# Designs tried in a protein design run: designed miniproteins, single chains. Part 69

Each design is a single chain, and the fold is of that chain. pLDDT is the mean over its residues in the fold that is shown.

## One batch from the design tools (miniprotein)

Design m2383
Fold by ESMFold2-Fast:
Structure m2383 (fold): chain A 92 residues (1-92)
Amino acid sequence: SADRARRLLTDILRSLGFSPDVADTTADLAVRAVNGDISPDDAIDRATRDTGLSPDQVRLAIGMVGSLLRGSDPQSVRDDFRRGLDNIRRGL
């Protein structure tokens, strides 16, 4: 469910060292974008402004919501997210 995906993404982000406010804001906006409650561009713009995350990092979080909604294991999603963050840092 959307609520489950939001909680799981919040927990994943917090486990990776993001602050509670960054994790909560990013997870909420990513879930709302995937549900069609807001446009992906609006979610990216707002999350970037409110959290200081890059647009690519927010797009990655939106993708992770999709994986969680498809029933992917949270640990696997966490590992994929960490790899994605490293790739963004390296310009990949």
Scores: mean pLDDT 85

Design m2384
Fold by ESMFold2-Fast:
Structure m2384 (fold): chain A 58 residues (1-58)
Amino acid sequence: LAAELQKMLEQIKKAEKELSKIFGPQIAKDIAQGLKDIWIAVEKIRHKLTREQVEALI
């Protein structure tokens, strides 16, 4: 949903800024991109799989 996407992008931006202070901007960008890709994958699974399909995979 659009609100969840916006919140996730805000969290990724915040994480990138904090990580940039610790690890530098290049590593922070790579981590932020990885988090974004993981979030997109999780949201695709969440929206495609029903509760029954999730239970069948466990």
Scores: mean pLDDT 69

Design m2385
Fold by ESMFold2-Fast:
Structure m2385 (fold): chain A 60 residues (1-60)
Amino acid sequence: SVDDRILDEASRFLSEHPGASLGEIHEEVRRRLPDLADSLPKDPSSFGQLLAEAGERRSS
């Protein structure tokens, strides 16, 4: 799903850059998933909320 693609790219980037901020993760995910860029939250805090919710749903 869309959430899985976002989580996978965010996790990949974070694994490569463990100290990355939410803003850096947000920018990189948008670059790697241009087909989803318009569907992603425009601000890092809303993006962080999306990642948290998707992660909880996926990990449960």
Scores: mean pLDDT 78

Design m2386
Fold by ESMFold2-Fast:
Structure m2386 (fold): chain A 93 residues (1-93)
Amino acid sequence: SKDELIEQIVRNAEEILKEAEELLKKAKESTDLEEVLKILITVQLLLAALDADIMILKSLKAPEEVLKKLEEIRERVKKILEEIKAIYEKLAA
């Protein structure tokens, strides 16, 4: 059903956030430039997946509170991406 699909997308978005948080922790602990670059690319792909999920939810006419929740998760992942970029730039300098 539409409601089951919406719930699956929300769960997937929450899992994406958890993965991004774990990747940030790994980036902070790493001294390997290649490892941090791979983490950076992975989080960029996770952010792109969230953008796709939000578009699907809009197509399904998901409730506004669901869309807002995904947008809040997206902003948190975007902030994580910026922190990883800063780690990469400092390590590459």
Scores: mean pLDDT 90

Design m2387
Fold by ESMFold2-Fast:
Structure m2387 (fold): chain A 89 residues (1-89)
Amino acid sequence: KKLEELKKKAEEAKRKAASLYTAKSISEAGYDTSKKLAEEAEKNPEKKEIKEKFEKGAEINKKTAEELEKKYEEYKKKYEELKEEIEKL
C-alpha cells in the first residue's frame, strides 16, 4: 500500500518537473527573442521606446525562467527522494 502511494507521488513529481522544464524553455526562448529585438531596435534612434519595451519583456521572461527553474529543481529533488524511499522498501 505504501509502495504504491510512493510510486504514484514519484510519477506525479516527474511529470510536474517535465512540465516546468518545458515552461522554463519557453520563457528562455522569449528572453532570447526579446533581447534580439531590443538589439535591432537600438540601431534606429526613432525606436528607443520600442527598445525599452523589448528590454522589459526580456527581463520579465528572464525572471519567469528563473522562477520556473527553481520550481523544476524542487520537483526534481522530490522525485529523487521518492525514488530513494522506494529503493529502501
Scores: mean pLDDT 84

Design m2388
Fold by ESMFold2-Fast:
Structure m2388 (fold): chain A 88 residues (1-88)
Amino acid sequence: SALEVTLQDAIELAGRVSPNMQDEMRTLANSLLAAQGQGLALAEQQAQRVTDLVNQVLRRYLRDPRLAQAGQERVTGQFAQQLAALKA
């Protein structure tokens, strides 16, 4: 699905910052995908947690302008749209 592709991009982006952030992102992404079958409120909660971690990754990238720009295009452009669609 489009959400799975977006979450995979977020996991890859987190890996560029640290292995620990990549593992945390992968865990939250799996939790979000599992939650989609269990109702909107639980899926929305996990989606917020993924968004919070994405923002942490982007803040670390702001220390490197080149990585910050790449993170903005890949994560905020694609991921925010998919996350908004999940909440709708």
Scores: mean pLDDT 65

Design m2389
Fold by ESMFold2-Fast:
Structure m2389 (fold): chain A 71 residues (1-71)
Amino acid sequence: SMQELQERARELIEEARRKIQELVDQGRFKDAQELSDLIQQLNDALLAGDLKRAQEVLERLEEKLKEIDEK
């Protein structure tokens, strides 16, 4: 449902924002910008009520967070 997706997105956005702060502190500005862009895309999809787009961006955000952690 959209409500379940919104809740999951909220939690993941909070995690990504914390990661952005860590990346900035480490001088990893490119990775921080990429996460910020994905957060913006996710928020835009949720605002538009585009469930399919929101799900796709959510999965990309999860994958990007994993890639960053593998540094």
Scores: mean pLDDT 85

Design m2390
Fold by ESMFold2-Fast:
Structure m2390 (fold): chain A 82 residues (1-82)
Amino acid sequence: MKVEEVIEKAVSILGEDKREEIEAALASNAAELDDVDLLKGLAQIETARWVEENRASLTEEELRAALAARAAELAARVAALR
């Protein structure tokens, strides 16, 4: 996973006004972040946005099932990077 792709996706979720904050945060930690850390960070942002958009229309069981499916997909993506 490329840092630039993570920045663009995070900006698309959090807003263009957050670009400098996102870029600065990643730059300060870039040497310590691997592809797995970047993938997990992006997945957390995407999941938080998805929950915010969908929580009002989902039951607790549907939300739990969707979160479990997203966690399984993340685990598969992490395994593919090994």
Scores: mean pLDDT 71

Design m2391
Fold by ESMFold2-Fast:
Structure m2391 (fold): chain A 79 residues (1-79)
Amino acid sequence: SAAEREELIKRVEELLERADELVRRLMADPSASYIELFRALTVRSGAYFLLRAIKNGSLSVEQAQKELETLERQLRELE
């Protein structure tokens, strides 16, 4: 439904904001590992792509929820 899609969009936007904040912190830290920064950039890119896929209707709500769960797990591993 439209309401389920709008709620999902908000959750992905929140994840994207968190990933972007982490990327900014890692980029400002000269002691941060290249691997950690690369992983954070990958999560940010994944969230951006997921948001676009939801908005253009190329993913079902169910599939988008699974992708969001994966990205949230990956972000938590970096926090």
Scores: mean pLDDT 86

Design m2392
Fold by ESMFold2-Fast:
Structure m2392 (fold): chain A 65 residues (1-65)
Amino acid sequence: MARVDKAAEDALKEIREFDKKVAEIKINTPADRKALSQQVAEHVGRVLRKLGDALQAELDELRRR
């Protein structure tokens, strides 16, 4: 419970930092769009994985009860 709340706050912080980086990126070509799309997918995947790990840890505690 508290662990998941902390993970959610950390995830929001990482999203905000990533948003700042994306705002600095200039898209001039179709290749730039593809590269940005892949970077976004990779970053979102990492954030979701961290949240998933926190949720799995919480679920493991609940399942042991």
Scores: mean pLDDT 72

Design m2393
Fold by ESMFold2-Fast:
Structure m2393 (fold): chain A 110 residues (1-110)
Amino acid sequence: LEQQRQDERDLKVMQLAFEVLSLAGAIEEGNTPEVKERIKRNVERIAEILGLSDEQKEELYEAVLNAKTPEELYEVLRSFIEKYLTDPEEKALAEEALGIARGIDENIRK
């Protein structure tokens, strides 16, 4: 049971990291209708993983659309985590996922 909870946490970290990395790539591709639909889907999946309300999801979507670079996206996501995630375990999970996504993105650019 405890091992199952750890496996579920690890899966959520990986899923969230992939959705964040996908968002970073979408922002670099620019402002097409296809990219906006991809951003919307990524935000919906992030909201589901983090247990965000519909109002918080809409706020995140607007903030992501205003990000012009992956670096701005990571700062938006960090601020959103600090603002809305009050549970220490959920916050740690989200911060870990964000760190993994940023690390992968930075290594691709080196």
Scores: mean pLDDT 79

Design m2394
Fold by ESMFold2-Fast:
Structure m2394 (fold): chain A 61 residues (1-61)
Amino acid sequence: DRAARLAELRAELESMPSLTPAQIDALLQLAEAGDLDGLRARLAELGLHPATVERLVALAR
């Protein structure tokens, strides 16, 4: 279920101490819109490890 995966994505992002609420909201907007390339690029810009980026993008599919 996509809704359950997006809820898991939110929980994962909220568990990251380096991310601000505004950054989390922006990432979730990209995920909800289905902009997976934008989500991947934004997560990489925030300095997340490539393996973490791909895991989070998989939750947004």
Scores: mean pLDDT 84

Design m2395
Fold by ESMFold2-Fast:
Structure m2395 (fold): chain A 66 residues (1-66)
Amino acid sequence: APPRDLPSLEVLKTTIKLQNEKGVEGTTAREIAEATGISLATARRVLSMSRDPARLAGAALRRLAD
């Protein structure tokens, strides 16, 4: 198990917070990358896969269950 599970949860939390503050349409991959310190490519992947907070939370829960 790689030591990056905790950073992934922090990224998901920050993405949800930004979407709640600025709205889904107002939240860009760049803002996620700047807030969390991850790459733009990773931020775009997170945003693309889980634009909805419910889907983002579901992905995190599934990763913890596996």
Scores: mean pLDDT 65

Design m2396
Fold by ESMFold2-Fast:
Structure m2396 (fold): chain A 82 residues (1-82)
Amino acid sequence: SMAERERRREEGERALRRALELSRFISESGLKMEDLSKEFLEELVRSARIAGEWALEEGDEELGRNLLGLAEQAEKILESKL
């Protein structure tokens, strides 16, 4: 449906902005990924996964793979904190 398509776009766009904001913070802060809080890593996994899946749906295979790779890396670090 059109309503479901629009909802997916809004969710994907929000997730992409969030994933990029968090990625930029990591780059600018000089922190190692292992030094990030559990809450930060959980948000990074969530936003990067949604954004990556949406990028693949929109045909941006490179962006999608990169974002899903970021989510996987963050998830592995998050598992080490459990």
Scores: mean pLDDT 86

Design m2397
Fold by ESMFold2-Fast:
Structure m2397 (fold): chain A 84 residues (1-84)
Amino acid sequence: KKIEELKERIKAVTSREDAVELVREMAGLTKEQAVEFAKSLTPEEAKAFVRAIQLAGPEAEDEVRRVLENLGDEGIKLFNEKLK
């Protein structure tokens, strides 16, 4: 469903514009959806998402902040575990 679609889109990000759109959609997730997303990521998907955030740059700074708010402490911990 929504989380699976986002994971496929992460793999397809090749431009700054794609990255900005992805981060904006992520910012629209509920806290529950954001945590579930972090839990569902493979290490490769988590690294690809970090690259997408970097590619999006300052244009998506507010949306990145919203994603982090929605992840909270639990979601951020889960996400960081995937990056190891």
Scores: mean pLDDT 80

Design m2398
Fold by ESMFold2-Fast:
Structure m2398 (fold): chain A 65 residues (1-65)
Amino acid sequence: AALRQAADDALAAKNAELVSKIRKMKEEFEKTGDKNSEKVSKFIGEVLREIGDALDAAFAALQAA
């Protein structure tokens, strides 16, 4: 029970952080337009990788528990 609660809390916190990063990226894109497109594309790639890692870790934890 405690392990699942901790996993849910950690996943929620990580999801909130990822959502915040995506929103910040959109705000910067709106301010800089196409000027920052390369940095935006790289940032999107990093965020997508973090989301994938978070999902894999969550599924692994659920199967191991």
Scores: mean pLDDT 69

Design m2399
Fold by ESMFold2-Fast:
Structure m2399 (fold): chain A 88 residues (1-88)
Amino acid sequence: MMTKEEMIEEVKKLQKEVVEEIDKAILASKDLNVEVQLRFLKLTFEREMQKILDLLEDPSATQEEREEALEKAKRAKENVLAQVKELL
C-alpha cells in the first residue's frame, strides 16, 4: 500500500515529466497559436496537479480519496501528453 508521502512524490514526479514534455514542445513549436495553446495547457495542468497535491496533504482526506486523486493525476498525464501530440 502506498503511503501519503509516496503518493505525493509520485504526483510530483509525473508533474515534472509532463511539464518537461510541454516545455520541449513549446521550444520546438514554429507556430505562435500552437505555443499559446501549449502554454495554456501547461497552466491548467499545473493548477490541477496543485489541487491533487493539496488533497493528498490534507490530514482529513481518506485513503480512498487519496487513491482516487493519484489515479486522476495519472489520467491527467495521459490526456495532456495526447493533447501535446495532437497540437504538434
Scores: mean pLDDT 86

Design m2400
Fold by ESMFold2-Fast:
Structure m2400 (fold): chain A 66 residues (1-66)
Amino acid sequence: SGGEKAREAAEKAAKEGDAAAALSAAQEMINHGDSENARAAAEYAKKAGENDPGAAATAEQLYKKA
């Protein structure tokens, strides 16, 4: 499945400070029913967005949805 690749993309984006890309990857995983990888991607996005309240809030929402 594409879930692991999407998770890897989310991790890379988060390390580069791109919370938006990590959130996009998490949403894609949710759409495909991959809850485990979606939660991991949302956690990466939350860490990248620690100084961005909007990104952090979206990551928390996606984590709950997964």
Scores: mean pLDDT 76

Design m2401
Fold by ESMFold2-Fast:
Structure m2401 (fold): chain A 57 residues (1-57)
Amino acid sequence: SLKQRIKKVLESFGLDVASDDEAVSIARTLIDNKYLTHKALANYILSPEKEIVDALK
């Protein structure tokens, strides 16, 4: 799933992530604080940027 791919990417950055829902929350927080972009996350996940934007609303 998209959430599982987000979790894997965050774990590859050295982050401890307890669940798929927590991964979405962490990704949203990183983007809101400008540590990450939707485009960069989409590239890591191999997903269209629009799907990342829609998932993180």
Scores: mean pLDDT 83

Design m2402
Fold by ESMFold2-Fast:
Structure m2402 (fold): chain A 91 residues (1-91)
Amino acid sequence: MRRVVRLRLTALGRTVSPEEARTLADGVGEAAAAGSAIEELGVGDVAANAAELARTVAAMREAAAARGDELVIEGSPEVTAAVDAGLAALA
């Protein structure tokens, strides 16, 4: 059965460290693996965290594809655009 995982991106209004970004991403990944359909990921200063956020999203897309799941990303236009730019830079 195909599962849709919805990732919601919420701006934190501050810069997050790479360690904090990894901790937030790991929590989202664990909840998704446990069967959650909706996950939220806190995002710090978009410019400072775009690369880490893009890597997390790319890893989640890869994991979802391996399971036959669909990953849907939601967020403000600015946050979503930064993720898309970061993903393009990784390709």
Scores: mean pLDDT 65

Design m2403
Fold by ESMFold2-Fast:
Structure m2403 (fold): chain A 93 residues (1-93)
Amino acid sequence: DIAEIIRRIAENPGEGFRDILLEAGIKEETLEEWWNTPNSRLTELYEKARELGAEALVELFELQRAAYADPDSAAGARLVELASEAERAALAR
């Protein structure tokens, strides 16, 4: 359920977007399929997360998609940086 996933994202800003989707019961193979499909459910989730003001998670999601398409890009380096920052923020609670 998209609404439940969006709620989890809003309540758990320290968790990675992918991890929240996996915890919501979405299989890893389904996430891989969505990642490879331009007009997938991921686009809808991304837009809803943006509407809720989850900017850091929205940016992380965009970088994950860019890194998947080109892992040698600057997006890959930025993804690692943001993931580490989110992890530190979660541990500081």
Scores: mean pLDDT 57

Design m2404
Fold by ESMFold2-Fast:
Structure m2404 (fold): chain A 93 residues (1-93)
Amino acid sequence: SAAEAERMAALIRESAEYMLKEFGITDPAVRKRLLQLVEELIEAVLNQAPRSEILKIIREIESLLLDAGVSEQDVIKFRIGLLSNAEEARRAL
């Protein structure tokens, strides 16, 4: 349902914003690009895109975070959180 999709999107956005704050990412350009990729991820999940396309977006997010100086351990935590929420959203739709 539209309401369920909106709730799942909100959870993915909140998770991403929380992780950005936890990792101390304050560069406006990096934050803007990351949030754009998160919106692309949400759209892909809601449109039931193939898992390969979802993973491609997640890899782009991981690359951006690594380039911004986030540790490999923190990138793995971010990936686990996003992938878990995205998979749960796909099951709910």
Scores: mean pLDDT 78

Design m2405
Fold by ESMFold2-Fast:
Structure m2405 (fold): chain A 111 residues (1-111)
Amino acid sequence: DPEEELLRKLKEEEEKRLKELQKRGDEFREFIMRVAGLSQEEIDAIFNGTASKENYERYSAAVVYRIALEELGLSEEVARRVAEVMLEGLRRGDEAAGAERVRALIAEALA
């Protein structure tokens, strides 16, 4: 049953996401607040879908910076550059070009 299989996959993905968010908990929140320059109220607005475009952009850049540093093992300098390129892409409304430049920077750093 395609519907039953889809529901099972959605539940599994949601459980994985919740476990990852819970593990990163306060440390993730504190890191994002520090790097993005966002308050606790502004972070809550991000998760509630009520944040300004600028605050979403700052949040997204800080998330990419953390992933580049901790998940991909990139240097602080390269991770900062990846986040800056992504933020520039978001601000210009060219997410595809921004994503491609980020991909190229990550590939070069991991080579």
Scores: mean pLDDT 74

Design m2406
Fold by ESMFold2-Fast:
Structure m2406 (fold): chain A 99 residues (1-99)
Amino acid sequence: SLEELARKYSESEEQIPAVLVFITAAEVLGVDPSKLTREQLNAIARAAFGGSLDDLLKTKEVDPEAAEKIIKKLKDTDLRIMAASSGESVEEVKKRLEE
């Protein structure tokens, strides 16, 4: 489940809600969340929010409205964020979507 993956990728229980938002966003973008690395999560955070993952994970509470805005922004995203989340180049993501 996404919750179990969020626990696996979190350094502490307090980070679980924030990590869950990012892996849920990756799944919505069609990326397999079980294959995400910490570096890919950081790339998503930088591309989507302009900040580092560490700064976002210092937030103790993830507001549901903020999470929904994040997911909506990622749904409207271009292939660059998809490439960042999958660890692939933009051209590799295009090829995968066409085949």
Scores: mean pLDDT 58

Design m2407
Fold by ESMFold2-Fast:
Structure m2407 (fold): chain A 91 residues (1-91)
Amino acid sequence: MLELLKEAVRNLTPEELAAGRQAVAKLDPETVKRIEVAADRLGLSEGYGKDIAERVVAAILRLHREGKATVEQLAELLGISKETVERILAA
């Protein structure tokens, strides 16, 4: 699972990044901070800095759309609630 997320973060299309940015804009600041902390813990933030939340959200949207990850798997990997993952997917 982590390797799929790392690969997605590295090779997002401009359209997927735009969708991730729009999704992040709909999240509360506390949720965005939790995503940034999770990304740092998982080694995803290297090279992306402040844009990491948008990239992680875009990668989540891709993996779920492609059927490669469930809400439960994403919540466990990121250490966030299932409700938070569902909000990301709904944004």
Scores: mean pLDDT 79

Design m2408
Fold by ESMFold2-Fast:
Structure m2408 (fold): chain A 91 residues (1-91)
Amino acid sequence: GVEELLRLAEEYEARAREAEAAGDRALALEYRALALHARALAAKAEGDLERAKALAKEAVDLAAEALYLRTGDRAAAEAYRAAGHALIDAL
């Protein structure tokens, strides 16, 4: 349900802050992306498809930045971002 998704988002946001405090920027971005994805699913469950798509795209953007930090591969990160946005736009 929506309550469980919002609680999960708050848990991921807390994990992101812990990762940031530990100096792990890539992990912090990955947790922020997961939190936004949970919020996107909550918005979709409440019938707000516009907000769900916007949150999902923001999640993809953060995940792509994390991928770049982990790999140094800008092309891979941009391909991930483009693919994610295309999938969301197809919804």
Scores: mean pLDDT 92

Design m2409
Fold by ESMFold2-Fast:
Structure m2409 (fold): chain A 86 residues (1-86)
Amino acid sequence: SLAETMRELLDEKTREELIERLSKEFNISKETAQKLLDLYLEGERDPEEIAKKLNIPLSTAQRMLLEIEIEVGILALKEAVEKVTG
């Protein structure tokens, strides 16, 4: 499933680093950043629903979702390259 693939790409260390980066970049708590990442991994992709659930601005939810999507895309590309070159 997509959620299982995302959990494989986002190991514990990667999640911790991403949570810390998002917390600092968007000036939110690590708990809020973690909850947003958890919602994303559970399949929530609507920034309006995320903003409502986490009580954060819609613009913040939109930008954080984009950052997570970019990170996942980069990790997926790295895995694809490693499989071709290794």
Scores: mean pLDDT 79

Design m2410
Fold by ESMFold2-Fast:
Structure m2410 (fold): chain A 68 residues (1-68)
Amino acid sequence: MREEAIEFVASRREELVADPSLILPLLRELIEKGFSPEDIAEALLEVLPTRATRAAMLEGVRGYVEGL
């Protein structure tokens, strides 16, 4: 599952770098596909040029999921 999440985020990498607001629709798609918040957080850390810690990224993803 994590590898599939990484590939999905990677396929959108150029778009996300150009427009960071697209991260929210991407998170929704990953959740709808049944990826865990942990796998989503790891995929974002792997693919995107971010300085976020694993803990901060995971909390962000979980907060977004709870807001759905």
Scores: mean pLDDT 77

Design m2411
Fold by ESMFold2-Fast:
Structure m2411 (fold): chain A 86 residues (1-86)
Amino acid sequence: GMELEKLIKEKLQRVEELMEEAEKSENPLPLYEEALKLLDDLIELLLTAPSQGIYVPGQDASFYERYLQEAEELRARVEKKKEQAK
């Protein structure tokens, strides 16, 4: 439903906020670790939700594939930023 898409968008927004806070922080590593955990949880949800028969009106397999790609690309960005912060 709309609640699932809202949850996905809120998690992605929170990751971006954590990355912005990390860039301003003297101790960025815990913030990047929190962002990675949120992304790992989201990726697991996106991988399992289609097999559980979760119905999203007006969405099909491409819905999950698009958000999975976005989450994986964001995860790669967070990992790169974390390595630069070490």
Scores: mean pLDDT 79

Design m2412
Fold by ESMFold2-Fast:
Structure m2412 (fold): chain A 91 residues (1-91)
Amino acid sequence: MKLSEEEREKLRAFFDEADKDGKYISLEELLAKVREITKDESEEEQEQILLEVEGLFLLADKDKDGKVSLEEFLEELEKNPRLAEWLLKHS
């Protein structure tokens, strides 16, 4: 999957809402944002999304420093089209 410029902009807005430092996002900040936007979802769907997001973050964190840039996040998200589509609908 390749993200369009409009999709990248929408995900950038989502990422920026989770990024309190304005440059990088931690796994804890990302998971907290996902929990907030999934609070009205079923327990099964919320658990599945949280696991997918955590997995994607760990793949994007190539430096293993616990911080991910928007570019690293988007590169790994393009490899998971179902998660990308879900985030685009909820961002």
Scores: mean pLDDT 73

Design m2413
Fold by ESMFold2-Fast:
Structure m2413 (fold): chain A 57 residues (1-57)
Amino acid sequence: MSAEELAKQARAAQEAAAQLGVEEAARHFDIAYRHAKAGDAEAAKEGLRRGGEAMGA
């Protein structure tokens, strides 16, 4: 998955988590988005994983 695609997924996940009030997940997804925008796909994937765990997935 490209860094651009990871950024789109992280942004969408962050907005969804924020709407659900899951602050921990929203924070992890925001961190993932920033890493993806910086081109760090590995750190972005890790942030997405941690956000998913906070969502109970």
Scores: mean pLDDT 82

Design m2414
Fold by ESMFold2-Fast:
Structure m2414 (fold): chain A 94 residues (1-94)
Amino acid sequence: SELEELKKKAIELVQQLIEELKEVLSPIADSLSPELLALLQRLSELAQQIPEAKSIEELRKLLRELSRLVRELAELLGSEKLKELAKEFEELSK
């Protein structure tokens, strides 16, 4: 129950993240740096692990790592919305 509720909130937050990334990356899609591509790949891999998490502690660890990566993306892309989403992932990780 608690794990399922946390997963639902995490998935909703990931959906918001994907929408914001589409907006900020669309104008630069043809010129993404290798560093940016690596960060996006790591983020995708972590996000795919959310529905597979077997415990609240495992999910919290994934959310902490997502928060860190989203903060790095926010700094690299200059997105205040991504910075806010990073804080929301961190808060959700408690």
Scores: mean pLDDT 85

Design m2415
Fold by ESMFold2-Fast:
Structure m2415 (fold): chain A 84 residues (1-84)
Amino acid sequence: SHHTEKRIEELLEEIKKNLDDVEKVKELVKEILEIVEKIQDRKLIARTLQRLSELATLASKQGYDEVADIVDEAAHYIAQRLEQ
């Protein structure tokens, strides 16, 4: 739904603003994964995966390696679920 898409986008933007805050990123990622697990919209799931992969790359480029690993692990988890 549009409401679900908006919530995911808000969470992704909060991750982008908080790449230096490991604990906050963990909480934001957890909420994204809980939402993704409940939806069947493959296009929205694929977009979320792409955005998380982009954020992991951004975090890595800025030297936030722990955040990059957390976000990359979440992207990997979503990718595995899309293959099922």
Scores: mean pLDDT 88

Design m2416
Fold by ESMFold2-Fast:
Structure m2416 (fold): chain A 74 residues (1-74)
Amino acid sequence: MGGLFRTLSSSLYSHAYGMAVSDPEKAPYYADMAAQTNRHLAELARKAGDERAAEHSEHYAKRNQDLRDELLKK
């Protein structure tokens, strides 16, 4: 379980970052979606008893939120 949550969390961030480079106008939307999905993955990981996976998903949720906020400044 933990490996799947971690892979999804990092993949969502990488995808959102790629969208930010290729489509800056829609990039905040993709970053926000990735942040929301990572928060949901963290909740699922906690329900599964995988605190490390939850912390990892929370880390990527914050990174995607920070990316979204930075993109909105530009």
Scores: mean pLDDT 76

Design m2417
Fold by ESMFold2-Fast:
Structure m2417 (fold): chain A 65 residues (1-65)
Amino acid sequence: DPSLEQMEKIRELIKKTLEINKDKTKPPETLEQEIADYKVELLLNELDTEKFIEKFKKYIKEKLK
């Protein structure tokens, strides 16, 4: 399993990637995309690394269905 430090690094990389792409997508293409983006932002703003890991695992499992 990845360490808490490794999970924080993954979180930082995801945040940076989303920030770079943010300027190019002023209107969301669909309501579904807007909701998805909002859920990801809420997940990434979780300050507790352990809670972030649990939420991230849940998010990934939802995407794999």
Scores: mean pLDDT 64

